# Designed miniproteins, single chains, continued (3): the designs that were tried, part 84

Each design is a single chain, and the fold is of that chain. pLDDT is the mean over its residues in the fold that is shown.

## One batch from the design tools (miniprotein)

Design m10904
Fold by ESMFold2-Fast:
Structure m10904 (fold): chain A 97 residues (1-97)
Amino acid sequence: SEELVERAKEAAERLKAAIAAGDMEAAREATLELVRIADEIAETGSKEDIERVVELLEEALDAIAAADATADLEAQMTLGTIEVALAVALVILRKAL
């Protein structure tokens, strides 16, 4: 669904903005929303919708890797949790292709 892809894009943009701001609570919330949307798209989405959300998750993972390089220990632990959640969602999406 185009609406689900747009919501995933908005959640991914909020996640990247939260990470850049050091707002780990907002980053967790955006991650949970993005994972829920990814699960729904894996079940109901077209191949094109799934491929678009895969790209959004890969971009989010790149942003996490960049932030982790300069983060303190507490932020690294939170970013690691977010990374695992997104990586699991990415595996689910790729299996739906």
Scores: mean pLDDT 87

Design m10905
Fold by ESMFold2-Fast:
Structure m10905 (fold): chain A 58 residues (1-58)
Amino acid sequence: SHLEEAVRARNAGDYGAAARGYRAALEAGEVAPEDRAAVEAARDDAIAQARAAGQDPE
């Protein structure tokens, strides 16, 4: 799943891939409504971390 791919990428320090994966999971409807805010926050954090590390978050 996109969510599993995003978590794996983040754990590997690939914040760009993590940001894209979280976006894909949200778009694909993989995220339960009660978890949406947490996944959006994880996406936003991954975008910020990617930029800080010189990685492309998009």
Scores: mean pLDDT 84

Design m10906
Fold by ESMFold2-Fast:
Structure m10906 (fold): chain A 62 residues (1-62)
Amino acid sequence: GPAPPVEKLDDETLEKMRKEAAELVKKNIDKIPESVVAGLAKAIRDRNKTEAEKLLEEIKKL
């Protein structure tokens, strides 16, 4: 399996990020490349805080 992440999101923070990501994707579905949506979903699943935050910030700027 994949190596464990260096930094882990707790379950509460993970759920908040998932909800925020879902809302942002729904609002910007026509502006967000599918690769970015997939990358964000993967980062959240892997609990990669840095990557998830970076992608969320990029989407928020749209």
Scores: mean pLDDT 74

Design m10907
Fold by ESMFold2-Fast:
Structure m10907 (fold): chain A 61 residues (1-61)
Amino acid sequence: MLPVLSEEEKEELIKELTELAKKSKNPATVDFYKGMVELLKKGKDEEAMKAKELADKTFKS
């Protein structure tokens, strides 16, 4: 894949977001992570990159 997000990175991001959705009991947070996973599965690389950036900033805060 020519965009910076490789197939392996995409798969790992999907797994990470799925784990976060399973651990969260807040409906809005669960929906957010599930939405990001669906965008990744549809091959929306731009949305995937935005999702990764948001997750990285939020997680490290």
Scores: mean pLDDT 68

Design m10908
Fold by ESMFold2-Fast:
Structure m10908 (fold): chain A 75 residues (1-75)
Amino acid sequence: MEVTEGERNVYKALDYAWQGDVEGALKYAEEAAKTDPEGAYGVFRIVASRAEYLGDKETAERAKRKAEELKKKIE
């Protein structure tokens, strides 16, 4: 039930992050959080690290904040 949609959004977010489109990655990570919060938490951490590496401080801070908020909800 909806597991395919959650997996799709996680993989899309990772693909965008790999390509350097951290805004696109963040968008799909937020969609993944609606159906797969645990998977989305991992993706937000990857997006934050990738954005920091690319010098996009604003996107990195947004992704870190989303990961922290999500962690509080799944713990």
Scores: mean pLDDT 78

Design m10909
Fold by ESMFold2-Fast:
Structure m10909 (fold): chain A 65 residues (1-65)
Amino acid sequence: SDIIKDEMEAIGRMAEWVFPDLKIEFEGDKVTIRYKSSSEEAKKMAQILAKSAEKAGLEATIEEE
């Protein structure tokens, strides 16, 4: 649903603010979460966000930078 998608987008923007080694890109029903391989915290957050996005009905992809 659009409401859940908008909420997920807001959460993604907040995560980027807190974790500078994390980048989140939304494209239609897809979300790409990129993290810097040297950051264990960013990696764990990327995994959490990907699971949340999948629960929201989005296709989530995690990529290392």
Scores: mean pLDDT 78

Design m10910
Fold by ESMFold2-Fast:
Structure m10910 (fold): chain A 100 residues (1-100)
Amino acid sequence: AAPKTKTAFTMLTPDETLSDKALELLEKIAEAIEKRLETEEPTVENFLKLLEEEAKKEGVEIEVEEAEGEVLGGAVLKAIVTIKFPDGEEVVLRVGELTG
């Protein structure tokens, strides 16, 4: 049986129009998630749960779209997440699961 590896995520380059405030909120959310993933299992489901919880604390809205498991260099794409900032700016995050 192949070893099961869990959770890889990649952030798409933010639009150049993102404000300093939006970038600061994104960094704050990312840092909070990384810290929580030190104590929680880094599964796609846990990552999405943490992202929604931390985003809500900062007034940021999250939209999750399921992906059809496109294979990218040993990772299976599981979700496309749109992060919507209070000023109306958006960034898209691709979330995948590593396959062994």
Scores: mean pLDDT 68

Design m10911
Fold by ESMFold2-Fast:
Structure m10911 (fold): chain A 71 residues (1-71)
Amino acid sequence: MPVRVRIVVRDEEGNVLEEEVLEAPDWEEAQRKVEEKLEEIKKKAKKPVTVELTVEQPGLPTVRGELVLEP
């Protein structure tokens, strides 16, 4: 079941620094891609950033989450 994850990274002022859409054939690959992207964001961040995640799968409810990454 294909998985689509939208990632939006915002700074402390609420400005969008980065927006990415990750697509994967299944949850295992989607989780791996999200983890890799979060590590990349954390390594690049010089200040705390807010990451918004939206997970879409055909036939399932949309899941939305938010987390704060610190350098």
Scores: mean pLDDT 80

Design m10912
Fold by ESMFold2-Fast:
Structure m10912 (fold): chain A 91 residues (1-91)
Amino acid sequence: SEEEKLKLELEELLGLFDIELGISRVTGELDRERLLKLLKELKEVAKKAGDLKGVLERVKAALELARRLGDEELAEELEKVLKEIEEDAAK
């Protein structure tokens, strides 16, 4: 079904995001463009799938890492994404 396809796509994107964030933790370098692109895709698929929990956890993890590495610009963008997801999850 389309619902099952969306769930699989969501799991795949969450996995890709976890890999990217893992690389950033090891290297100490954040690929802002790649992380933000993945989050945009994750947010869209998660909203369609009706499951924002996984995305919310990943945004929080990315925000913590961005703050730890001193990437204030990415941290600010991630805070905006976090707010949007929290508002969507409350509905």
Scores: mean pLDDT 84

Design m10913
Fold by ESMFold2-Fast:
Structure m10913 (fold): chain A 82 residues (1-82)
Amino acid sequence: SQELEDEINDLYDKLSKSKNPEVLKKLEELIEKANERIEELKKIYEADPEGSKKELEELALKGQEEILEELKKLEKLDKELK
C-alpha cells in the first residue's frame, strides 16, 4: 500500500542519518533481506507470470509489513543507544 511505502521511506531516511554504527549495520542487513525477498518474488513470477499476480501482491504487502516492523525496532534501538 502507498501508506506503508511512505512510512517505510520516512523511517529509512531517518535511520540512514543515525550516528549509531549498530543501527547503520542493522539497516544494511535489513536492505539485504529486502533484496533476497525481491529475488524470491522474481522466481515466483518466472514460474507462473499470469497465475502469480495475486500471490505476488499478497507477498509484496507482507514483505512491506515485515520491513516496516523491523524498521520500527531499529528506531527503538536508535533511541536506546542515544
Scores: mean pLDDT 80

Design m10914
Fold by ESMFold2-Fast:
Structure m10914 (fold): chain A 113 residues (1-113)
Amino acid sequence: MKEKEEKELSEKLAKMAQFLSIIYIAKINGLSNEEVIDMLEEVLGVKKEELKGLSLVEMARKLAEKLGLPEDIIELIVKAIEQGKEEETAQLLAEAAQEVDLEKLKEKLKELV
């Protein structure tokens, strides 16, 4: 049971890291919100209708909630995105996906924001 929960959590953290990496790449390449939504649908399987009309911060919150991440971690991710720290946050989430340590992730995110 614990191993299955750790694997599911790892997959959720990895998907969130992929989302933030896509957002970061889109920003540095000057891509439109529509192009970002298209990439998120292709990579993460999120339906366009779920993301249309949302800001990048609102998209991040919605995806993190859909993935079932803890609310305290969602709030830290949202705050980091508002500060333009998508790349650093994506790296921390990718590391957390390998370690499966939410408390360590939370501490590192608090230091980031």
Scores: mean pLDDT 78

Design m10915
Fold by ESMFold2-Fast:
Formats: structure tokens, sequence, C-alpha cells
Structure m10915 (fold): chain A 90 residues (1-90)
């Protein structure tokens, strides 16, 4: 089976593609799967994992409040890409 890092990379590539194609619902689905994977991986400390998940949620909420869901999803993906980089360095 694929490692947590490989699965997270695939989810983020899929989220980026969905966002580029304007499929905001599909992008959000992959973002939520990526958040779960970060929490399940136990590669990051509990504090770091929770910190990244809260930042992702913050980006999604901000996008909804601004009426710019695409911007929120883009911000969420950027936070998840930071988490992936940190996981690779661990």
Amino acid sequence: SKSFIDKLEELLEKARRALKEGDLEKAEKYIKEAMKLILESEILSVEEAIGYVLRVIGELIQGELEGDREKGLRGAIEVLEEALKKMKEA
C-alpha cells in the first residue's frame, strides 16, 4: 500500500487539478481527506498536526465569509502543501 506521504501528495495534486477545473466541491473533498490523513499519519507532533488542520479550516471559513470559495480552497491547499513539506523533513 502507499505511504501516508505518497497518499497526501496524490490528494494535493487532485485538489489542485479540481480547483483549476473549477470543481470546488471535488477540491474541498480532497482537502478534507488530506486533513484526515495528516491527523492519522502521526508523522507530525499532535500540536503541529492540529495547528495545520486549524489553519486549513481557517482558510475555508475565510473564503466562505468573503464569498470567494476558490480563494479559500487555494489557501487551504497551500497550508496542506506546507504540512506535506514538514512531514517529508521529519
Scores: mean pLDDT 86

Design m10916
Fold by ESMFold2-Fast:
Structure m10916 (fold): chain A 84 residues (1-84)
Amino acid sequence: LSELLEMYTTAEAMKRLMDKQNKDSVSVGQLAKEMGISPRTASTALNKLVKAGVVTKNKDGTYSLNEEKFAELRDEYLKALENA
């Protein structure tokens, strides 16, 4: 549950930041600032999302959300809360 919460919260912050900046990718530094966490913590969370297929690391070092996988993650998170 704690990992699922961290992953969902991170992906949600990415979506908010992308919407605010009208862009489809974010840097580790931008995400860290938006969430009020260290770049190391943001990078670790992003790597977990990459392993889950929710996020893709681009060749320029930025990260993009897979909106379909993000929607699936949201559904999993909400269901986990109902069963906790």
Scores: mean pLDDT 81

Design m10917
Fold by ESMFold2-Fast:
Structure m10917 (fold): chain A 80 residues (1-80)
Amino acid sequence: SMMEEVEKMGERILEKLAGWPDLQKRVKAAFEKLKEVLSPEEVKRIVEAMDYVADVAVQRNTSVLAESAIEAMESVIKSA
């Protein structure tokens, strides 16, 4: 199912962010809350974008873009 794919992608993102434990916790909380306020398709799109940003964080050894993306997710949750 789409939600099973989203959950597996979320697990991979958290593993990629292992070097930033605070960001891991925020991403996990945001993904759980997004599932309550958005459609499965919208959640999948956001999670896919976050997966790319997590790859950039690992490749560049910097949290700046990941922090901005997490803040954007948290803003979407507040607006829902």
Scores: mean pLDDT 85

Design m10918
Fold by ESMFold2-Fast:
Parts: C-alpha cells; structure tokens; sequence
Structure m10918 (fold): chain A 87 residues (1-87)
C-alpha cells in the first residue's frame, strides 16, 4: 500500500540524515531536533509527492548548511526518492 511505501521511505530517509549528520559532526542536540522535525514532516505526508517535497526541502537546507557534504546529501536524496518511487 502507499502507506507502507511512505513508512519504509520515512525510515530510509531518517537513517540517511542520521548517517550524514554524524559524518558532518552535527552536534547531538541539533541532530536530535533535525531528526525529530524530519520524522514529524514525513509522517504528515499522505502521498509520494508530498514525501518527495519534504525530502527535497530538508536536503536543500542540509546542502546549504553543510556544503562539504553536498554530493553525499544529493546521492542520498536521489537514492531515497528512487527507492520510494520504485515500490
């Protein structure tokens, strides 16, 4: 179902952001707030299109704040979106 696809995508996106945040040495409290906000926004998404929009906004903000990770953030964004759209 679409709900199961969105749930899987949410877990995948949270793992990606967690790993990228650790690689970028984001402080634990900031990382916690970032993950909580991403989880909240992705849980509110009702369609794959809404999910993709949230992920694009989140990864754009992360690329702006951590430009040294931009290529890895972009690769992660593309992988999550491709996975969700293939399901």
Amino acid sequence: SEAEILEYGRVLALIMVQELSEKGNVPKEERRKLLAELDRRLRAARTVEEFVAVLEETTAALKKKYPELADEIEAGRRTVIATVRAL
Scores: mean pLDDT 87

Design m10919
Fold by ESMFold2-Fast:
Structure m10919 (fold): chain A 133 residues (1-133)
Amino acid sequence: LSDEVKQEGETNIMAGRIYLMQGKYDEAIKAFEEAAKLYESDDYKKAEALRELGSAYFKKGDYSKALEHYEKAISLAPDSGGAGEALREMGSIYFKMGDYEKAKEYYKRAIELTKDVNPELAEEAQKELDEVE
């Protein structure tokens, strides 16, 4: 990716995150979709944008679209810190849906992926797992 395309993508990610903090979910979705398009040739950056899209749909209450985008993000960058966060967020969605078996599965996967590389995220996932157990 050119530096200009990377900067435009990061600008869209930042704008989307600000929109999420403001409760402007449709504007956040649009910003993250633009970032994903800009990052088409960068699987790692595209996975980041798709995870943010998942989070925006989750906050909007569209659990099906949230899960779809998290799954795509994990598929593109399975060993990333973002994949661990996506797995934890998928666990939270299943918990809200009352599917405690799947919630436990995804929280355990998040812990396994992150325990050696991001202990803080693993601790957060463990706390959420303890709420389901």
Scores: mean pLDDT 86

Design m10920
Fold by ESMFold2-Fast:
Structure m10920 (fold): chain A 92 residues (1-92)
Amino acid sequence: KKKAVEEAKEYLEKLREAVKEIPEALKYVEQMEEEIERAGKVASEEQLKQIAELLRTALETVKRAVEEGRYEMAVAVVERTLGLVKKIVEAG
């Protein structure tokens, strides 16, 4: 679990860096950090790997959106990713 949590946190930090100029997206990243910490206590290693993969995919989309000046899209992707992470954590 510790290694899978560290992988998820690594992608989360990269996502935070990608959205550092977008306060609305940063707020959702902060909430995602809290959910990942909760997941480390209750989720399986497989669920933590799924969270890491969701964050990796979101990072790719967000970086592209930011590069293209589509900040509303970047916010929406981060918010949706938070929702998916919450569902995985709640499913236990």
Scores: mean pLDDT 82

Design m10921
Fold by ESMFold2-Fast:
Structure m10921 (fold): chain A 92 residues (1-92)
Amino acid sequence: MQKEEAERIMEEIREIYKEAKDLFFQSLTSDDISTLQETLKQLEELAERMEELLRRLKSIPAASKEQILEAEIMLGLVLLMIGVLKVVLKNL
């Protein structure tokens, strides 16, 4: 049973999501274009890592539908954060 592997991947996805959330909310207090651009780059790198982990999670037979859904929601929220920063940067 690969339950432990699925739980390990989920924990890693949750840690990445927390980092992405912290970076995003800190960036909202900044009017510095360079800081916003660096945050956007970091969020895009975190999103790519989350997408790879989600693909690995989906390949594990012991991964629950609930784990996959939680991971998909967290990735979707990070992609939304990226979209928001792109709009902010375009309008500065």
Scores: mean pLDDT 86

Design m10922
Fold by ESMFold2-Fast:
Structure m10922 (fold): chain A 92 residues (1-92)
Amino acid sequence: SEAEELLKQAEEAVKNARRLVDAGEKYSDIDPKNALSAAEGALRAAEVAIEHAQRAKELDPSLKPQADKILTEAEEVRKRAEEVIKKINEKM
C-alpha cells in the first residue's frame, strides 16, 4: 500500500539522518565544513522521515505505533543536528 511504502521510506530516511548526524557530531572539531554539511543533511533527512511517517499513519492508522517510533527518532536526530549546526556556526 502507499502507506506501507511511505513508512518504509520514513525508516530509510531516519536511518540516513542518524548516520549523518553521527558524522556531524564526530567530525565537528576536525572538519567543521563537512560536519556542517552532514548535519544539514541530517536535518533534511529527518524532515523527510517526519513527513512520510505522518502521511503513513494518516493513510493507515494501524501503522501509528511504527510511525510514532520513527517520529520520535527523527525529532531526536533533528535536535542533535540543530545543536551541531549551532556549535559550528558559533565558532565561525
Scores: mean pLDDT 89

Design m10923
Fold by ESMFold2-Fast:
Structure m10923 (fold): chain A 72 residues (1-72)
Amino acid sequence: MSYKELIEEISKLTGLTKQQASRIVSFLARKLGLSKRDAAQLLIEEIKKLPESVTGILRALEAVLRLLKRAD
């Protein structure tokens, strides 16, 4: 899957715009020391683990926080 396709999937899963999804992935890549592609894949996997009760932007935020906590 291309980086563009990964960003489109994050947008669909969270309701974020493609630009917002790209900014979050760039932030995670920098914080975790990963490529943008690897950061996008990890973010998608974390979002998919969340319960359906966590929706929209909160779904993105919770996934990001879980990834940052595991990096410590």
Scores: mean pLDDT 81

Design m10924
Fold by ESMFold2-Fast:
Formats: sequence, C-alpha cells, structure tokens
Structure m10924 (fold): chain A 79 residues (1-79)
Amino acid sequence: MEAIEAALAAGREVAAALADREEPEVVLGQGNIAAAEKYNELTGRNEELEREIEVARRALELLRAGDREGARALAEEAE
C-alpha cells in the first residue's frame, strides 16, 4: 500500500490546496510533480513493491486528469 498511499497523500494535499486557494490548475500541477517524485523514489526500493508502484502510477494518472474518485477506487481494489 506504500505506493498507493504516496499517490493518495499527494492527491489529498492537492485537494486541500485547491480548496484553500482556488487555483486548481496550478496547484494540481504541483501535486502531480510531488506525487511523481514520490513514486519514482518507491521504484528504487524493492522488487516486491513493483506491482504497488504500478498501481500508484495509475492513480497518479487519474489525479492528473482530476479523477480523485478513480484513484480511490484503484486503491480499494489493490487491497
């Protein structure tokens, strides 16, 4: 769940910032960068995490598209 947690944490951070600032496109872009960096970091850890990283990457794609619901559904399926 580490990779999914990283992606979801980034998504939640972006959602909170969006609610606070009303700058959706800029804030979302920053969140996507942070999330991408975090899952790249996870990629270098263990071979066993490779599958979870794939799920996190998929969640990141959904977050980039603004589909937080899809990202949450993906996390639920992975467990």
Scores: mean pLDDT 60

Design m10925
Fold by ESMFold2-Fast:
Structure m10925 (fold): chain A 82 residues (1-82)
Amino acid sequence: SGLSNEEQIKVLEAMKKGAESEPDEEEARGMLLHAVESLHRRENPVSEEDEDKRIEEFEKKIKESTLEEMKERVEKEIEKLK
């Protein structure tokens, strides 16, 4: 915790750029998932039971999404932090 919005944006942009350069789609999706999940945990601390449910729903959404949709999700999180 303790990252500013500007620092969080830089992390998300770096992860998105890294994913765009990653030849393994599964690895690229994992990078994007980790970046957004880490941001979510820092911004919205909830009870352990509620957090687990939110993580499961988020992971399901990412698994059902394409790499392009995951990039769009990261872009929306960046826009939210502006």
Scores: mean pLDDT 69

Design m10926
Fold by ESMFold2-Fast:
Structure m10926 (fold): chain A 114 residues (1-114)
Amino acid sequence: LSPRQQQLRALVEAATATLLHLAERVGDEEAARRVEEIRERMLKLIESELTLENVDELLRLVEEMRELGEEVARRALELAKTEEERREIERSRASFLNLADGFERLLEALKKEL
């Protein structure tokens, strides 16, 4: 993989791992499965040619991942029994959003070079 592909892969792995941990915390097997599906689709696109079409599809998958992340975080907060659990969920949400934002910025920058 090129250095750009390696960087994109690392961000996808980090973002999806964070989201998967949130889904597992709420016992949401369906959300966990959807996270793995998005991860596999993103990795296949990154490991192929970084064409304009593939970058646009990755950007669409980032939005799907954000929507799923918001849904999972909302459910996790509803199930949180303590203020400490709530703070942990909010930290995981913030971490996930920062990773997703970083990935999107890299894709937008790459798109301008294609």
Scores: mean pLDDT 86

Design m10927
Fold by ESMFold2-Fast:
Structure m10927 (fold): chain A 85 residues (1-85)
Amino acid sequence: AVKITETIPANSDAPLSEKALRLEQKVKEEPNNYKLWLKLGDQYEIEGRYNDAIAAYKKALELANTAFDNYLLTRLKIAELEQAL
């Protein structure tokens, strides 16, 4: 549903959902917004993309390391996903 003419290495394992693609665009627009990275991680987790989910959660923790009320919850999500791999 997007017009892309560039030759980009395609990930043919599974197509990203519309929700995941929208969240990727939002984190590109607001790369310092840790809440968007958390939402992206949650969406990847729902889709079974655990490596991508772990990467997004780690990025959220990097951005929020001094002001994040749910820091431990995010750490636990990362640990659970890493154990699932």
Scores: mean pLDDT 68

Design m10928
Fold by ESMFold2-Fast:
Structure m10928 (fold): chain A 110 residues (1-110)
Amino acid sequence: TAERLALLEEAARHLEEALELVAEANSASEEERAALVEAARRTAQAALDLLRRLLNGDVPPAMAGLTAAEALAWLRDQALALAEEAAAQGLEEAAAHARRAAALLEELLA
């Protein structure tokens, strides 16, 4: 339980950081925006990896060879699947974090 709480807290920190980067990108110069969006993508991915370790114990090596857009879409689908699994298990906080990750990834795809 202590390890699970630590992973949820770490995932929450990464999601908050990614949200801040997205907000900064929306008000940044065109050149800076690209770098901030990339940083947000990496931070959202780190949060998803932590949530996955909490729920399934495995992080699949599925992103090698994908385009950036395909990788983001795949991560969004994984976050949604994790949210459903967490909710089914009664893990409300994990489900909330996974849904936030999915919403952030959908924003980055737009």
Scores: mean pLDDT 65

Design m10929
Fold by ESMFold2-Fast:
Parts: structure tokens; sequence; C-alpha cells
Structure m10929 (fold): chain A 98 residues (1-98)
């Protein structure tokens, strides 16, 4: 399968079964099998497909934004659990808007 075909399959699966889409994204791209890793890859695939930028460039952008958000929340005194929940929510909301 081409990267575009994989991206389309995973994004369509996301609409029908979020958990299965996360698992497939982790299996294909993730080195760490977490919800955040799966959601990061799904966001990067969606951006790459919509904008035509390379997947690596889309990944770098998402990771940069995520790192900045996590740092801001740490500076605000949020707990690690709160940071994780807010990152997951942010990634889901971002994916829905793509």
Amino acid sequence: MTPEEIAKELLELYKEDLEKAIKKAVEHFGTAPTRITGLVYLNALAISLKTGVPLEEALDKIVEELTKLARQMREEGRSPDQIREEIEKWLLEKLEKI
C-alpha cells in the first residue's frame, strides 16, 4: 500500500472505530504503543493527506506543538495525569478539525 492509501484507511477507520484506528497507527508507525503515539500519527497522516506535506514534516510539526503545550501546562503547575488528558483531548479535537 502507498502511504496515501494507508492514511486514508486509518482516517476512515478512525471515524468508525477510534480504538482500532489508534492500534493500527501504533502498529504501523509507533515505537511506543500508547494512545498519544497513535493519535500523533493519525494527526500527522491527516495533515499530510490534506496539505500534501511529507509525513515526517507533519510529525515534526505535531511533536513541536505537543511539546510546547506540555511545557506550558507544566509551567502552570498541572499534574502529569492532567497533562496527559489535555494532550489526548487536544489531539482528538485537532484531528476532528482536519
Scores: mean pLDDT 72

Design m10930
Fold by ESMFold2-Fast:
Structure m10930 (fold): chain A 75 residues (1-75)
Amino acid sequence: SGELTDESLHEALARMIRGVLLATGTDPALAEVVREVRLRIPDASILKAEEIATELLARGEPVDKAVERAVKELE
């Protein structure tokens, strides 16, 4: 948010937790993005979809936006 109040520390912690979940493959958001991409592009590589989704989620993209961007990237 726009207020001071430890925002940078909370953001850093959230980013670290997201990174760990993504790195261990346990992030449910990652699984959801990959599933939605495969529903729209059935012949898309799961590995490529997972790579793109991981990058987008690591940047803080919400699941819906990550799906849209991954679909566009996979053509």
Scores: mean pLDDT 72

Design m10931
Fold by ESMFold2-Fast:
Order: C-alpha cells, then sequence, then structure tokens
Structure m10931 (fold): chain A 74 residues (1-74)
C-alpha cells in the first residue's frame, strides 16, 4: 500500500520502525491527500531534504515527529 511505501522510505533514511510507524499513523489519522503522500515518498527517496520538510509542514505533521525526520535526513 501507499503507507507501506512511506514506512519503507522513512526507514531507508534511518528512522526506527517505531518512529516510522508513528509518522504513518499520524498522517493516516489526518486523512491527508494521497498525492501529497506520493510526493513525500519521492522526496525521501531522492534525499530532497528541503522538499521533504516542506511537505511534512504542509501535511501538518507534529513538531516532534518532524524533528525526528529532519534528524534522520541529516
Amino acid sequence: SLYDELRAALQSIGMSEADADAVVAELRRKGVPEALVRELIAALRNLDVARALELLDQLGLSPELRAKVRAALS
């Protein structure tokens, strides 16, 4: 599924399984547009840090989880 691909992309940048699951669960709860999730997956796979962080802000990811994604991308 799209969210399984997102989880895999988050883990590929060095996030723990638990943190990746937390990001997926939050975005699933918010009912975010699938198109934005696809763009996030592409940004993570391309290591496009600026675009990934912009998308996470647009998707309304919590500051704590955004900080964890930023740390993984560093």
Scores: mean pLDDT 87

Design m10932
Fold by ESMFold2-Fast:
Structure m10932 (fold): chain A 91 residues (1-91)
Amino acid sequence: MLKEELENAILVVEDVFKLLEEGKLSKEAAKEALEQMREELVKKMKESNAPEELIKELEETFKKAIELIDKDPKKAKETLISGLKKILEKL
C-alpha cells in the first residue's frame, strides 16, 4: 500500500515538472502542488506507522526540492525523484 502510494507520487512529481517545463504550470503552482503532496504523503506514512526517520527524510527531500525550483528546476526534479526512490527502497 504505502509503496504503491510512493510509486504513484513519483509519477505525479514527473507530471508536475513536465507541466512546469512546458510552461503550463507556474513555479508557484508547482511549489503548492509539491507542498500538498508532501502533506498527503506524511499523513499516509504516519497512518502506516512508518519510521519517524523516513518521514523526516521525506519532508527534508520535498523542502530541498521546493527550494531548488526557483534556481534550478531540473535539479529540483532530480533531487525529489531520487530522494523518493531512496525512501521507497527502505520501505
Scores: mean pLDDT 86

Design m10933
Fold by ESMFold2-Fast:
Structure m10933 (fold): chain A 65 residues (1-65)
Amino acid sequence: SAVEEAIRKKAKELSGDTIEQKLKAGIEALKEHGFDEYAAKAEEALAAGKYDEALGAINDAVKKS
C-alpha cells in the first residue's frame, strides 16, 4: 500500500536513529496519506511514552490501507 511504502521509506531514511525518531517519522507518513485518526492515536501514545502502543497504531493504519 502507499502508506506502507511511505513508512518503509521514512524508516530507511532514519536507519540508525532512535525508536522515538522512527515513530515520529511513521506518524508523519500517516498524516501525509490521510490517516489522521491513526496518526493522532500514535502521537498520543508517543507523548505518554508508550512506544509499543504508538507502533501498534501505525501498524493498524498500514493494515487498513
Scores: mean pLDDT 75

Design m10934
Fold by ESMFold2-Fast:
Structure m10934 (fold): chain A 82 residues (1-82)
Amino acid sequence: SSFTARQVGLVLRGVAEGAASDDMIEEAKRILREHERHRLPISVTSFLSLSGEARDMILDYLARTDLVPATPSLSSNDVVPA
């Protein structure tokens, strides 16, 4: 459950700044979804369980963009800035 937090954070920051490509967005979603699926087989309520630094970086970034890593349901657009 250790991801490259810097890479994920960078991709998510790029999304919020409007610099991220579709590929970067999909990579970030894939990493988060893969972690949630493996940690919580229950598909509805998943949240990140990473190292302190990794978790804080991702959670902080997601909170800034009005994205919540633990949601009852998450569409593809939930990762992109509104």
Scores: mean pLDDT 46

Design m10935
Fold by ESMFold2-Fast:
Structure m10935 (fold): chain A 96 residues (1-96)
Amino acid sequence: MEEALKLLEEAEKEKDPEKKAELIREAGELASKEKDQEKRLEVAERIEELALREKDPIVVRAAAEAIIRIAKNIEDPRKYTAFVLRAIGLLIDAEL
């Protein structure tokens, strides 16, 4: 989704953690409705990259939630499990 990627670009530039979290959640919601799995996974990977750089608990929680939402529609069960575990890893590393 072009719209989801634009929201993530906006989130990267946003300094307010609450607004950044909102943009990430919106991007995840849009991506979850995308029929193309490759495009959905691209958004999930970009969200994970943002969470790894930010370390803010509000942003990390929003990113994990968005990744899980996108992962729910993954056709490959192994990829689904991998993305869910990656989202859980973000929460553990942030001590959430």
Scores: mean pLDDT 79

Design m10936
Fold by ESMFold2-Fast:
Structure m10936 (fold): chain A 81 residues (1-81)
Amino acid sequence: SHMEEKAEEILRVSERAAVRLALQGKTDLAREIYRLGVKAAEALKNGDVETAKEYASRMAELLEQAGLTDEAEKIKEIAGL
């Protein structure tokens, strides 16, 4: 399904970003990004687009602050931000 595909994609992007942050020693931020990715994916699978956008928006903000601009843009694209 379209929402399931978006959920898998947002989770993959968040996992990739979390790994990059962890390798930089930003372990707390890596955990938060992964947590937000899981929550956004769950919301998308449940058809709760508004809740997914809230989690995705927070994730994108944190990624932009960390300099992961490409990952932030991809998260916004998937969530329809």
Scores: mean pLDDT 89

Design m10937
Fold by ESMFold2-Fast:
Structure m10937 (fold): chain A 75 residues (1-75)
Amino acid sequence: SAREKILEALRKAFPEWSEETLERLAEAVMSGELEPLWKELPAEQHRAFRSAVALALRVLEEEGITVPVKEPAPP
């Protein structure tokens, strides 16, 4: 599934992140609801979060899936 491909890519790129965080990110990207998760993260993790979102969106594009993603405003 597309979700599993996102999780595989995220685990490889961000091995330090918890499985719960990776699963929440994959679900948020697929639903297009990134802002709630963005607001919960510490500011020092925001750059890593943006990189993870970009990677997940790239995986979805390769699978032919389009999601209405609204990027959170920078702090």
Scores: mean pLDDT 73

